# Designed miniproteins, single chains, continued (2): the designs that were tried, part 31

Each design is a single chain, and the fold is of that chain. pLDDT is the mean over its residues in the fold that is shown.

## One batch from the design tools (miniprotein)

Design m5052
Fold by ESMFold2-Fast:
Structure m5052 (fold): chain A 65 residues (1-65)
Amino acid sequence: STRQDIVDRIHDKTMAGRGVEDLSPEEQLVVQRMAHQGKSAAYDIAGRHDDSQHHLQLSQQFDQQ
């Protein structure tokens, strides 16, 4: 499965009214990755480039290949 396929599954579960506990372990890792990517982008916009890079690295650690 691609990351897009996993995101689509998370979206479908959310639209069906399911909670975080109904996510698979793989889907939970993608949610954690997206959370760190979001923080990275927010810190970069705020000019906090060290914090941005830290969260970018954390997001990459959740990317299991």
Scores: mean pLDDT 73

Design m5053
Fold by ESMFold2-Fast:
Structure m5053 (fold): chain A 84 residues (1-84)
Amino acid sequence: MGAELARRAAELAAADAEALLANAEAIAEETGLSVEAIRELARAAAEAAERFREAAERGASLEEVRRLVGELQARIRAIVERDR
């Protein structure tokens, strides 16, 4: 279960990174964040996708996947707060 969840999380994070990069200016306009912050969020999502993929390959537990999700959430918060 953990490995399958990690694989799906990797796919979603990769898709989010692509969507953020493709629509950075439009998302910045709608959210009030800078284009730079949106690009940093895209990088965080891309890095998270790699970490989730590695976790899936090594058969990560559900607990480890939850930890990685928590780390990604913390990074997103830091990027948004820093854009102020």
Scores: mean pLDDT 85

Design m5054
Fold by ESMFold2-Fast:
Structure m5054 (fold): chain A 73 residues (1-73)
Amino acid sequence: GAVEHLNEILKPFPAQKPALLQAVKDFPNDLRAALDFILKLPQQAKVPLEQFIKEHVTNPQSKETLLQALSTL
């Protein structure tokens, strides 16, 4: 599932991994928290997260918001 795939993507980013996993679990309830975390990631996280969002985020508004945030890295 999405959480397992994110675990694989975040292997190179162990410091960010727990917070981003929590944010993904909270997406329906706290899209703002997820957005703030994405904006604090290093540019190296951009490409794998873009793939993850395109594949696993099914809500169109959330997908667009998250992809726009990644474009600012």
Scores: mean pLDDT 69

Design m5055
Fold by ESMFold2-Fast:
Structure m5055 (fold): chain A 64 residues (1-64)
Amino acid sequence: GFEEAKKEILEEVRRLEREMLRRHLAGEPIDNEEAREEIKELVRELGEKYGLSEEQIKELIESV
């Protein structure tokens, strides 16, 4: 259902954020704007895959 999809999407976002942080701490600088856009793109793609409405995807993007 929607709550299951939301939790799955947020877990994938957390994985991406942790990987970005690990790379940054390893000495690779990360552009914050590019990182945020990559996270938003992931939320959009997964939201569409899980059949979320455009409004639900937009709200979820704004929460990350």
Scores: mean pLDDT 79

Design m5056
Fold by ESMFold2-Fast:
Structure m5056 (fold): chain A 60 residues (1-60)
Amino acid sequence: ATVEVKTTLSDEELEELAKKLAASPAVESVEVDLKNRTITITAKSELYARLAAHEVLRAS
């Protein structure tokens, strides 16, 4: 399952959050778009994708 989240985070905060999320065994990949301030997360299930999206929103 893939989810895209728009953030208000800085470039550094986005990169750090992406690294943290990518370290989770439930996450398959994380892509950061610094121009649009979006982070795209591909997880093993829809539940894990939603949990990851929720974490991004809380960090913003």
Scores: mean pLDDT 79

Design m5057
Fold by ESMFold2-Fast:
Structure m5057 (fold): chain A 65 residues (1-65)
Amino acid sequence: MGKKELEEIAETIKKASGGKARVKSIGEKTLTIEVKDLSEEERAMIDIVVAVASSLGFKVTIEEV
């Protein structure tokens, strides 16, 4: 059930990253996103989205390569 919400969160993160984010794994309540070459502004936007997702009970992990 939560996987649909995580897919929407992943799309929001991809947009906030300017397309520099990739989904590494997605589960029912867990999402791992791989990012490369983010600007500080893109990172700040992603951190806000991660905080919102956490408040909804999802575990979002951002992995920098």
Scores: mean pLDDT 81

Design m5058
Fold by ESMFold2-Fast:
Structure m5058 (fold): chain A 80 residues (1-80)
Amino acid sequence: SKEEALKRKEIFDAALDAYYAAQAAGASDKEQAQAALDALKKKAKELNIEIPEEVEAKMEAAVAAGDVEGLWKIIKEFVS
């Protein structure tokens, strides 16, 4: 639905804003990934959008590995 698509866009935008803010602050790849995931989870909770357990686990694994590119692939798939 259009309403669901708008909520997913807000989740994506929140993650992206946090990611760029962390980059601008000179954070490591792992810290940038963590900031993006933290913002994504916070915004999803605010909008009452459930993150599937397997998707959350994949995102957390990417953060633990410092895999920024892998994290963004998972985020883009989640919000599509």
Scores: mean pLDDT 89

Design m5059
Fold by ESMFold2-Fast:
Structure m5059 (fold): chain A 72 residues (1-72)
Amino acid sequence: GPLPNPVARELGARWARLFNAAEELYKEMKEKGLSLDEGIALARERFKDLPEKEVEDLISFLETIAWIEEKK
């Protein structure tokens, strides 16, 4: 079955925030002509106040978005 309601709520909210942040960062990268490596560096600098695990999850979303968009 689905995750327990409290866990599902917290994970869903976290994933949504990180994914939305990654999408907005990807748009900024494209507007500024940044490479993926430059975007990853910018993410680490911009989100340094977040827990390390959340920064790594955001970077994973950013890499996934870049991979999908490059294959279109």
Scores: mean pLDDT 79

Design m5060
Fold by ESMFold2-Fast:
Structure m5060 (fold): chain A 56 residues (1-56)
Amino acid sequence: VGLRIELLPPEEQAEVEARYAELNAKIAATTDPMEQMDLGVEAVELAVEVVVKAKE
């Protein structure tokens, strides 16, 4: 999934990148399939949040 961080101000890009990296690390560390799905949904929600913030 692509994260469109370039749409955000530079100061917010670093924070969003950190959140996305941490989320990916949690997905990689998780062995429970249901938790992996939930984290995947959270990653998609983060991507949507970035687009919504960029519109403002």
Scores: mean pLDDT 73

Design m5061
Fold by ESMFold2-Fast:
Structure m5061 (fold): chain A 92 residues (1-92)
Amino acid sequence: MEEEILKKLKEIAEKLKELAKKNPELVTQEEIEEMEEGLKLLEEKPLKEVLMEVEKLSEEEAEQVLKDGIPSLEKMLKKMEEMKKEEEKKKE
């Protein structure tokens, strides 16, 4: 489960990098750098601790995210894909 969550987070980061390159107005380089630092912290600390430090979640909220983790990450991926598709449709 935790390994799948980390893999999905890396996939999200790559999609955000692609979106920032194509639509810098939607995602800034600063936001991409912040996400990359977050992913680096995941290699040093358990995901729960990283969520508490980076997202400022309580321990209870972090545990809830871990329980819902894969569905929540898939929802974020889908939302980013939809935003990318909308921006592609707006560009003539």
Scores: mean pLDDT 65

Design m5062
Fold by ESMFold2-Fast:
Structure m5062 (fold): chain A 86 residues (1-86)
Amino acid sequence: TPEERRQKVRETLIRALERAIERNPESATLEQLIEAAREAAREMGLSDEETEAVIGEVKAWHDVYAPDGIMSRETLLEWKDAILSS
């Protein structure tokens, strides 16, 4: 269902952010976030379409909150908290 797909994307984003923060304790680049997202999507068993939806969300957030190309640990934690609160 659309709700099940949204929940999978959400859970995958949370896992991707946790992985990126663990691997990059101070900050993460777009490439590092995309790598974490692809790995999390594989573990969650996402389709190619669902994986691209997760990557699209990563790119959208990075474009807004990391104009210098690097997203701080603080911003990554705030983004994770925002997803958990929605």
Scores: mean pLDDT 82

Design m5063
Fold by ESMFold2-Fast:
Order: sequence, then C-alpha cells, then structure tokens
Structure m5063 (fold): chain A 105 residues (1-105)
Amino acid sequence: AAPEMLEARAMVGLPDGRAIFVLARGSTAEEVAEVVEKVGELFDTELNALQREALANAKNLSDEEIEAWKAMAEALGLGYLLIENGEVVDAGGDEAAFEAAEALK
C-alpha cells in the first residue's frame, strides 16, 4: 500500500463555461495546493488563500469513492483530473481535462 498522502479536491470553473473536477494527492499541503493552482493558471482561474486552505483540509477519498467521483463527473458532462505527486494519473470526461493533463506533463 502507498504511504498516506494529503488530498485536495476542487471544481475549477473555466472562463469559457466549462468545468474540471480536480483531485490532487501529495506528501504536503503545499504540494497539493500548488497542483490545483497550476490547473487554474492554465485556464486563467485564480485560487485565493481561503480556497487553498479549504482544499488542504478535505477528507481523503478511497479508491472506490474516486471511481464513483469520476463517474459522477462524466455523468454531469464535466472533466476530471487525478494527480499524484505532481503527475497526472488519470484524466477524462471533457477535452479541457485532457488539455490540462498534457500541459502538466
């Protein structure tokens, strides 16, 4: 089993009206917040300090809950990104998620 990691989840609204569900995991709160911020920066969306703090305090999802989360995003017509230690593990749902995944490589 992997060591315990911190997890942050956000919905990043894009200027064109699309949205991406982002789930980031990392060893530190700073690392996880930085990843979500980078996704926002790709689409000219800023996260404030309060939003970063709220994300860092979210409860971690199980692998089964993550699969349900992805399915929900797809059902809502939203993109999703799963990122671990700065690396994209999974992306889907919408072209915006694939664009962000490619830019984060």
Scores: mean pLDDT 66

Design m5064
Fold by ESMFold2-Fast:
Structure m5064 (fold): chain A 62 residues (1-62)
Amino acid sequence: VEEIEKRLEEEGKRAREEAKKILAEASPSREDVIRATAEVLRIIGDWLQKEIEARRELKRLG
């Protein structure tokens, strides 16, 4: 449990640093950034939904 939490924290820190670097070096329009963020959230939502459905299927099988 603690190992998973530590890994998630490290991944989060890395993602923040990478995002900061990209935003500093690239000058995308704010509209482009908002659209890209919305698309990433949609992908994450779809992945979470599929994960939930897979877990429900496993429970159904016993």
Scores: mean pLDDT 68

Design m5065
Fold by ESMFold2-Fast:
Structure m5065 (fold): chain A 96 residues (1-96)
Amino acid sequence: AFELASSPRKVEEYKEKLEKDPNNGEGLHVLGTIYYLQGDYDKAIEYFTKSYESSKDTDPVLSGDSLYNLGVVYRKQGRYDEADQLFQQSRQLRRS
């Protein structure tokens, strides 16, 4: 059941939704997660960054989650200093 969220069919569904609502932070976050699970870290970074930018002033929980997941991707790439900064920012947003 959880693995179905990482399928190519879900990528296309969320892309179509984003064509109608390109600032849907939740949809952007879901696409970032799917690309991360597929090992496409460049696209995961792109979509988590867009999710953060769309939600940073309106949804501190979603923006915090997007920063946390950006940190996870950067850590997977060996970018530890950037990951640590993102984790710190995420913790501040989630506890506010």
Scores: mean pLDDT 78

Design m5066
Fold by ESMFold2-Fast:
Structure m5066 (fold): chain A 83 residues (1-83)
Amino acid sequence: SRAEEVKRLLAEALRHILEGHRAGKPEEGLAAAQPLGEEAEKLLEPETREELERLVAELKKEKEENPSMSMEELMEKAIERLE
């Protein structure tokens, strides 16, 4: 489905961003993620957007409950939930 394709593209985009961050090359990660994010946005339907907004809210709550959680850990959790 388009929803599964959107989640796959976003998971790949986040992996590139995370890899770039870990390598000390955030610009390279963002450059690799950009076309994937643009493709996902073109396929994004309202129901999938609502699902993603719920996911973001859950991750935000986890960060608030554990303020010491790194951005890397949050990104890894986001990738896992999109797959």
Scores: mean pLDDT 83

Design m5067
Fold by ESMFold2-Fast:
Structure m5067 (fold): chain A 68 residues (1-68)
Amino acid sequence: AENAEAMAKVFENMGYKDLAAASYLNAARKYEEKGDFEKAREWYQKAIELGNTLAEEMLKKIDEKEKE
């Protein structure tokens, strides 16, 4: 789970936005699988900031789960 987060930061620092966004999306999914919805939300938000539109839909689903 932590490997995807580390990889995302490396790609972000190198300016590879698409690869960084994909890695943040992967990290968010791993945290969601663990039930850590706060971390999942944080990483989905990072992916959104880098232009990943799929992460917007995933973040909405996490927000709905936290309201329950």
Scores: mean pLDDT 76

Design m5068
Fold by ESMFold2-Fast:
Structure m5068 (fold): chain A 78 residues (1-78)
Amino acid sequence: MKRAERAREAIREYLKETYGEEIHSEEELEERVDEIIDIILHTIEVTKNEEAVLKAAAEVLGVSVEDVRALIEEHKKK
């Protein structure tokens, strides 16, 4: 599995565990995943400390910092 996809899957699992009964479609799940990615990007912008934000996100999601970094780089290209 690619690093970006691993981080994205971790967000999906986090959302399913936290909001599973409230997520009624795969499209809604993907919208919530994109919302979490946007929150991470906004937090980086506000703090100006990308490494600290990526470490915090990786810890919460149970993935590596490199996985989260790959995810945000992929999202920024689109």
Scores: mean pLDDT 79

Design m5069
Fold by ESMFold2-Fast:
Structure m5069 (fold): chain A 68 residues (1-68)
Amino acid sequence: IEKLEKEIEELRKKLNSNLLKVEDVVELAEKHGFFELAKKIREKSKEKGSDLLTIQEVSDLIIEYITK
């Protein structure tokens, strides 16, 4: 999961933005086998009505996932 967080941070730096495209984050989570986390990310996107999430929102979802 630390590796996933690092890849998300690298994606943010490359885009020079604090916003992450939900599809990119979902693909990264699924690539690392975190399918339940990917589902939570999709649900958060639907809840917000947006295909973009902030790094903080994604980080909070990751923390919730690992502290279950």
Scores: mean pLDDT 73

Design m5070
Fold by ESMFold2-Fast:
Structure m5070 (fold): chain A 120 residues (1-120)
Amino acid sequence: MSRILKLLIAGAVAVAYHLATGASTDEALQMGAEVYKEVFGEEVSPQAIGLAIAFAPYLDLEGGEKIAADIVRELVLGKITDPEVQALVDRARAASAAGDTEAMRQALIELAKYIVEKAK
């Protein structure tokens, strides 16, 4: 799996967390970095995730990277077409509203794993 694909998956998690909770950009990128570590076993800077989100529309992406970038774009625009992505964002939102931080984090981890599988 490419570095850019991993960063875009973390970017999707960051935007989903922002949509679910209203978290700040810095808090959302930090959540993306935490889920990146959980899913990939590697550390990443929140800034690298932010750059991947910002530059994704300007990159000539194909295959799995394009799938992840399209999900990021839909999340940024609030126009989610993938029912599984929508369900996972809604589950994170419900868990956050209930004060269940573990269930919210688990929904975000499942979102990352879903995008990994879809990008194969």
Scores: mean pLDDT 90

Design m5071
Fold by ESMFold2-Fast:
Structure m5071 (fold): chain A 68 residues (1-68)
Amino acid sequence: MSEKEKLLQGVERAVKTLREEENMPEEEAKKLREEMIKYIETLDIDSAEKKIKQLVIETLEKLAARKA
């Protein structure tokens, strides 16, 4: 499995977790997934991973604040 394929699977898993565990709206989850995939397509793997990790953290913080 390529590093890009591993990262893409990580994205799908993260989006699924955000939708199922954090009740993220489908529309927001779709936009988040598209943004992460764009990073994977346009950036080096290391840069894409950093951007995706930061975006996931930011999204989790926003969803946690909304739930509380």
Scores: mean pLDDT 79

Design m5072
Fold by ESMFold2-Fast:
Structure m5072 (fold): chain A 82 residues (1-82)
Amino acid sequence: MKEAEEHIKLAEEYEKKGEYVKAADHYMEAIGLYAKAKDREKALEVLEKLKKLVKEAFPDIPEEAIEEGIKRLEEQIEKLLE
């Protein structure tokens, strides 16, 4: 899973630079890669990082909308875990 790990590192670098949209994109790529690799624990770990990023960087988004989005991503992860 080096590719997924590289996306996490890039996401963390963009987050430090304040490029939150690019950071979120790289977290999303890592989630997809872990889900396809059947690594549920890592996919959910990165999903939690994405949730924290969205809450911190986009405070105008209602928490209920963030929770709904995260739930939808969890459902997509489950579908990839076959």
Scores: mean pLDDT 81

Design m5073
Fold by ESMFold2-Fast:
Structure m5073 (fold): chain A 93 residues (1-93)
Amino acid sequence: ERKRLIEIIVKLLESDNITSQVAGSLMASGEGLEKEVAEALYEKSDNYLALYYAGLWFSRLGEKEKAKELFTKATKSDDESVKKAAQEYLDKL
């Protein structure tokens, strides 16, 4: 059950649709699955916005080194909004 929900959230965050990405982030937070989703994205994802969300969650969990790595990857996004947001969080870590 929990594993299936994590898989759904990961797919939503890796979508190229902003509504799906927002829905995925809200589900991760609402279900208390931020850590499990962040770990899955860290190991498997190459989607820069999804990696940015994972970086936010690792930062909140105190895993600064994983957060820095993920934000650094997210700054390589072609989306200027994702780049700027990732850089702003790198500056705070």
Scores: mean pLDDT 79

Design m5074
Fold by ESMFold2-Fast:
Structure m5074 (fold): chain A 81 residues (1-81)
Amino acid sequence: MKLPLTDQEALDIAIELGRKYGPDAAIGALASYYERSFTGSGLRAAETAVRTVREQLAAGAPLEDAIRAGVDAGNQTVLDS
């Protein structure tokens, strides 16, 4: 599923915040996006996205790749709900 243009901008903001302020800023922005944007599945999607970003960073993935993996996992959680 493709994100709408506004949702793509939210992803780009999360990546930019992560570059400027570190991974926790990106994680916070991503969690807020899912919690506010999706009724019923938003909290679960936020939790899945946050966990995936942290797991990817622990495995040595670059910050941008970790954030994109978190978005993919969060989006899949919304689709599976």
Scores: mean pLDDT 75

Design m5075
Fold by ESMFold2-Fast:
Structure m5075 (fold): chain A 65 residues (1-65)
Amino acid sequence: SSVEEKARKAAEEMKKVLPFVKSIRVEDGKIIVEVPDDAIQEALARMWGAVLELETGLEIEVRRV
């Protein structure tokens, strides 16, 4: 779907900006971002995630692993 394509492109863009990210995947139209167990890296991922949510209208979930 167009929503899934939009989510895929957003995930690729986020991966380029946040090289410390362990994984990014699309699940049920939601973008799931896995980051190291580090408070600063989590905060950076959440900040960029919020910007991308505003631009795309997609939900982005950040998880520490």
Scores: mean pLDDT 77

Design m5076
Fold by ESMFold2-Fast:
Structure m5076 (fold): chain A 68 residues (1-68)
Amino acid sequence: MLSDEEIRERVREILSKLESLSEEEKEAATENAVAAIRKDYEAGRATPEESLEFLERLVEQEVAKAKA
């Protein structure tokens, strides 16, 4: 199981690919994503790993659109 710090580091890495966001926006988005991942895990909806995979797919699609 991933620790909160490991989740935060992975979210930061994923969101760092979004060139349209400022550093402040990326930090806010990281904290929001970490909180959402924790909430989903506590509610039994998803593991942190599943939530991170979903976020990575969303960001990958957004990056692809921005690069086109």
Scores: mean pLDDT 79

Design m5077
Fold by ESMFold2-Fast:
Structure m5077 (fold): chain A 55 residues (1-55)
Amino acid sequence: SEAEKAKEMGEAGIKAGEALGDERLKEAGQRAYELGLSGGSYEDVAKILAEAGGA
């Protein structure tokens, strides 16, 4: 469940990066997605995306 949420957040970050043309957000989304697949936490994913998106 945590891993699935992390994966979904990563995918959302990738799509947002594509829509905005933001390469940093796309890369952060990819990192978050990989972290989710590796059993990382939703909290860690949120931190990665927040750093890239600023808010």
Scores: mean pLDDT 73

Design m5078
Fold by ESMFold2-Fast:
Parts: C-alpha cells; sequence; structure tokens
Structure m5078 (fold): chain A 110 residues (1-110)
C-alpha cells in the first residue's frame, strides 16, 4: 500500500498497527522490555491524538510527511527483522521514537 495515497486518519491507523506489530516482535525476541514497548505505543497514541486535533494545513502536511517516514521505517524493520541485529533494531526504534517526539512538539508549538 502506497503510504502517500492514504488519508491522514488511514495513515495514522496503519502506523499504529505496524509499529504495534514491530514492538510486539521486538519484545518476543528479547530486544526491548515491556516498559519500552508500552512507552513507544503510548507515544504513537499521543502522536495520533495530537495529529487528529490539528487544523493548520501546513502543520498537517509536515505531520503527514513525518508519519510516512515512520511507517516506511517500521515496515522496512518488520520486513528485514530476522536480518537485523538487536543493536540495529534498537536504533530503528530510537529513530521512530525521536521522530514521534518531534512531531508532537511541532503540533504543540503551533
Amino acid sequence: MDAWSLSLAELLEELRRVVGELVDRALAAGVISEAEREALLELVERFERAALAETDPAVLAEVKRLAVGILQLARLALETFDEMSPAELRAALAEMRATLEHGIRLIEAA
């Protein structure tokens, strides 16, 4: 599915689903703790909630760009999961977390 063709709501639903699957697999593989899983999922929920409340078209365009980037990274990490080292997987999760935190700050500053 082309991430750029999705509505913002569809994109955020897909993001929540894919990131959820990725953190569940990472937890099952012993790469992250349950607390790290819960923290990332709460951050995704907070990002979704903030994005759906935003009305500024310029902010929404940037939020969509960030959401597409996170979704593409999460999909790649799932597709290559068995080929990734624990350190590479932790780095991908850290990048997703940093991008979600940046997106939330962008919305809250507007």
Scores: mean pLDDT 86

Design m5079
Fold by ESMFold2-Fast:
Structure m5079 (fold): chain A 112 residues (1-112)
Amino acid sequence: MYLLEPSEEDIEQARKLMAEAEETIPSFAALPEEQKELVLKIVASIYKLLKEKLELKEQLKTETDITKIIGLELAIIGLDIDIELYLKELEKIDPALAAYVKAEIEKRLAEA
């Protein structure tokens, strides 16, 4: 299994989101613990990628070197592709959970 080594902060954010989702999404609440543990790892990996994307977006605001700007934009595109792949893996487990996680990501990006 591909593991992005999310930080303790990423794992805690994932646990909080999953607790909220378990109260809201009956299909997710009914999943076996092994599947919930897999979801935790995927969501924590998404949070790690989201944090990296936000850091690159912040750098992009002040960067004036065209070559570095292009590099930052390509890196952001790569992170967006990886996030979308993890969301597709969540959709295979529970489509309602995947939609819930996607909405939370979009909210965090809009608030940044």
Scores: mean pLDDT 84

Design m5080
Fold by ESMFold2-Fast:
Structure m5080 (fold): chain A 95 residues (1-95)
Amino acid sequence: MKDYEITLVIKASGATPEELKAIGEEISRKLQEKYPDLELVELKVVGDTLTLTFRAKMTDEEANELAQDLERIAREVAEKHGIKIEKITVTVAEL
């Protein structure tokens, strides 16, 4: 197993900081239900941009699956809250 840092960045014009924080908290909670050892190390809102940073020990295959789940959950949560995503990026980094 390797130490991984996985970062989600969402840009959503017209979303409030409060809305972005709320979806960030819901995305984190839903992802942690499937990945209970996953640590949310940062939830950051700057203007119309949400950044979520997660860390855990996992395999390369698990990291890739988690990145795919993170993007899917992020899109589902944003759609549920009526938030239009302009740009979404998921980055996987080995520590």
Scores: mean pLDDT 87

Design m5081
Fold by ESMFold2-Fast:
Structure m5081 (fold): chain A 72 residues (1-72)
Amino acid sequence: MKTLKIKLPDGSWKEISEDELALAYGVRYLVDVKGKTIEEVAKELGISVETAKRYLEIYDELRKTAEVLKKK
């Protein structure tokens, strides 16, 4: 599997898989585009609310990195 390392808001590093990356994008899409609550998204995807919140944090860090690279 392809994996990448990201820095979480708490300062720790986490290795994520392509499946985890897809879930991070899916959670953000359902919250921001579909207007669902984090609880509704967690239920729809069959994951815990804690896991869904963690995926939102992962997405935000990945997006910050991509924006920096795009501007350089």
Scores: mean pLDDT 70

Design m5082
Fold by ESMFold2-Fast:
Structure m5082 (fold): chain A 83 residues (1-83)
Amino acid sequence: MDTRSVEEILEDFLRTARYLVEQKDPLGVEYVLTTGLKYVESNLDKIEDKDKVRELLNEAIEIATEGGAKSAVERAKSILDKL
């Protein structure tokens, strides 16, 4: 039963993306972050803590920038503008 919050799901994607940055896998970073960010975009109305999501999105931008995931940076910034 999928009882995870949007915040918890985004945190899980960010942990995986950080690991892939350490592995120097830019395609993996882009895939994982894009998947997580698309989930957030589809569930904006279910966000319980907008301040927490803003913090996580700023972290996603840092991870994506370090990992070379340009599409994920743009997507995360777009979501921040909607919050």
Scores: mean pLDDT 85

Design m5083
Fold by ESMFold2-Fast:
Structure m5083 (fold): chain A 87 residues (1-87)
Amino acid sequence: GELSPEAEEALKRAVEALKKAEELFPDDKKRILAAGIAAGLAAIIAGVMKVAGEEDPKLLEHLKKQAELAELVAEGKISAEEGLELA
């Protein structure tokens, strides 16, 4: 019934990335918004996986993608605009 360890780790990474964006770029509202959208999408995907009761490999891949996008935005490796377009 609960998330797999891999899915839980990906969701954790997405949430931590949002916190990191807020800490490193507190005045970059667009960057924080982009990281927040990626983290929010990760949370929605994780919620769907919990309700489904089994792990869909495609949903897990989407969850990991949102976590990676949130991290790239939070670290300044991509622009906020690129993060939003790739979400």
Scores: mean pLDDT 82

Design m5084
Fold by ESMFold2-Fast:
Structure m5084 (fold): chain A 89 residues (1-89)
Amino acid sequence: AKEELLRLVEEALAARSAEISPELAQAALELLRAELEKAPEEEIEALKEKLLALRQKDPESAARLLETLREVAEANPELVARVEEELAA
């Protein structure tokens, strides 16, 4: 489930590469991967800070990123629920 969600997000971000900066897309994927793999809290916090800084520099690209992530989640609600269950275990 985790690998499938990550793949779908990667594909969706790649499809919108003209609207979302590569640095912002990469930072979002790094954070998602770290959270799915339950990386150390320090690493997750550093990635969140990096993503926040990039979002503040390019708010239009950040809006496209959030819209893209929302669309992936809405199209795959059962996959998202399964990932959340795996993370809770």
Scores: mean pLDDT 80

Design m5085
Fold by ESMFold2-Fast:
Structure m5085 (fold): chain A 84 residues (1-84)
Amino acid sequence: MLAELRELAVEGARRVAEAGVATPESVQLGQQVTDRMRQLLAEGVPLDELVEIMREAARAFAEIAGEEAERKLEEIEREVEAAR
């Protein structure tokens, strides 16, 4: 159960980071993560374990967002150079 939540949270974070914008699929994944967290808390899973999963998802997001930002900057630089 926790492994499934971790996979959903990390995958959702990756999709948002790669797209640079919320898609219907990423919004749906976010809702699934929220619903799963509510279920696990109701079942008595410690909050600290859920926090660690969210930290892992945040790290995955930061890593991919950094790569996408660099790629976009390179594209903008090429467009500016071509417009000269």
Scores: mean pLDDT 71

Design m5086
Fold by ESMFold2-Fast:
Structure m5086 (fold): chain A 57 residues (1-57)
Amino acid sequence: SAEEAIRELERAAAEATGGARTVALAGLGEAKRYLEEGNEKAAEESARGALAAVRAM
């Protein structure tokens, strides 16, 4: 779910430093914005994309 993906990204952001933290925080902002707009699919895709990018760093 979008909420689950955002929660995982929040955990990653808390543990990240430097550029990875910047990417995680930007991804969180985007995903939360999509959720606020009612676009759960875009929110989940944004959160999962940011999480994958952070984990690949």
Scores: mean pLDDT 82

Design m5087
Fold by ESMFold2-Fast:
Structure m5087 (fold): chain A 85 residues (1-85)
Amino acid sequence: SNVEKIKKFAEALKKRIEELDLSPETRERALQVIDDVEKLAIEENLTPEQFYDILKGELLGRIEDPEERERVLAALDETYKEVFG
C-alpha cells in the first residue's frame, strides 16, 4: 500500500539522516520535517511520489546551512532510489 511504502521510505531516510555529519539542530529539524510530512501524506492518502516532492520542498525551505542541506537532499535521493528504484 502507499501507507506502507511511505512508512518504509520515512524510516530508511531517518536512519540515513541519523548517520550523516550534521549539527544537532539540523538533524532535529530534518527529522521533524520528515515526521510532519509523513503524517500529512498518510492523512491525505498521498502517493509516494507526492510524499517525495513535498518532503524535498520542505527540506529545501527549512534547512538553513547550505552544506548540511546538500547532505540531507543527497540522502533523500539515495533513499528514494533504494526504496522505489
Scores: mean pLDDT 87

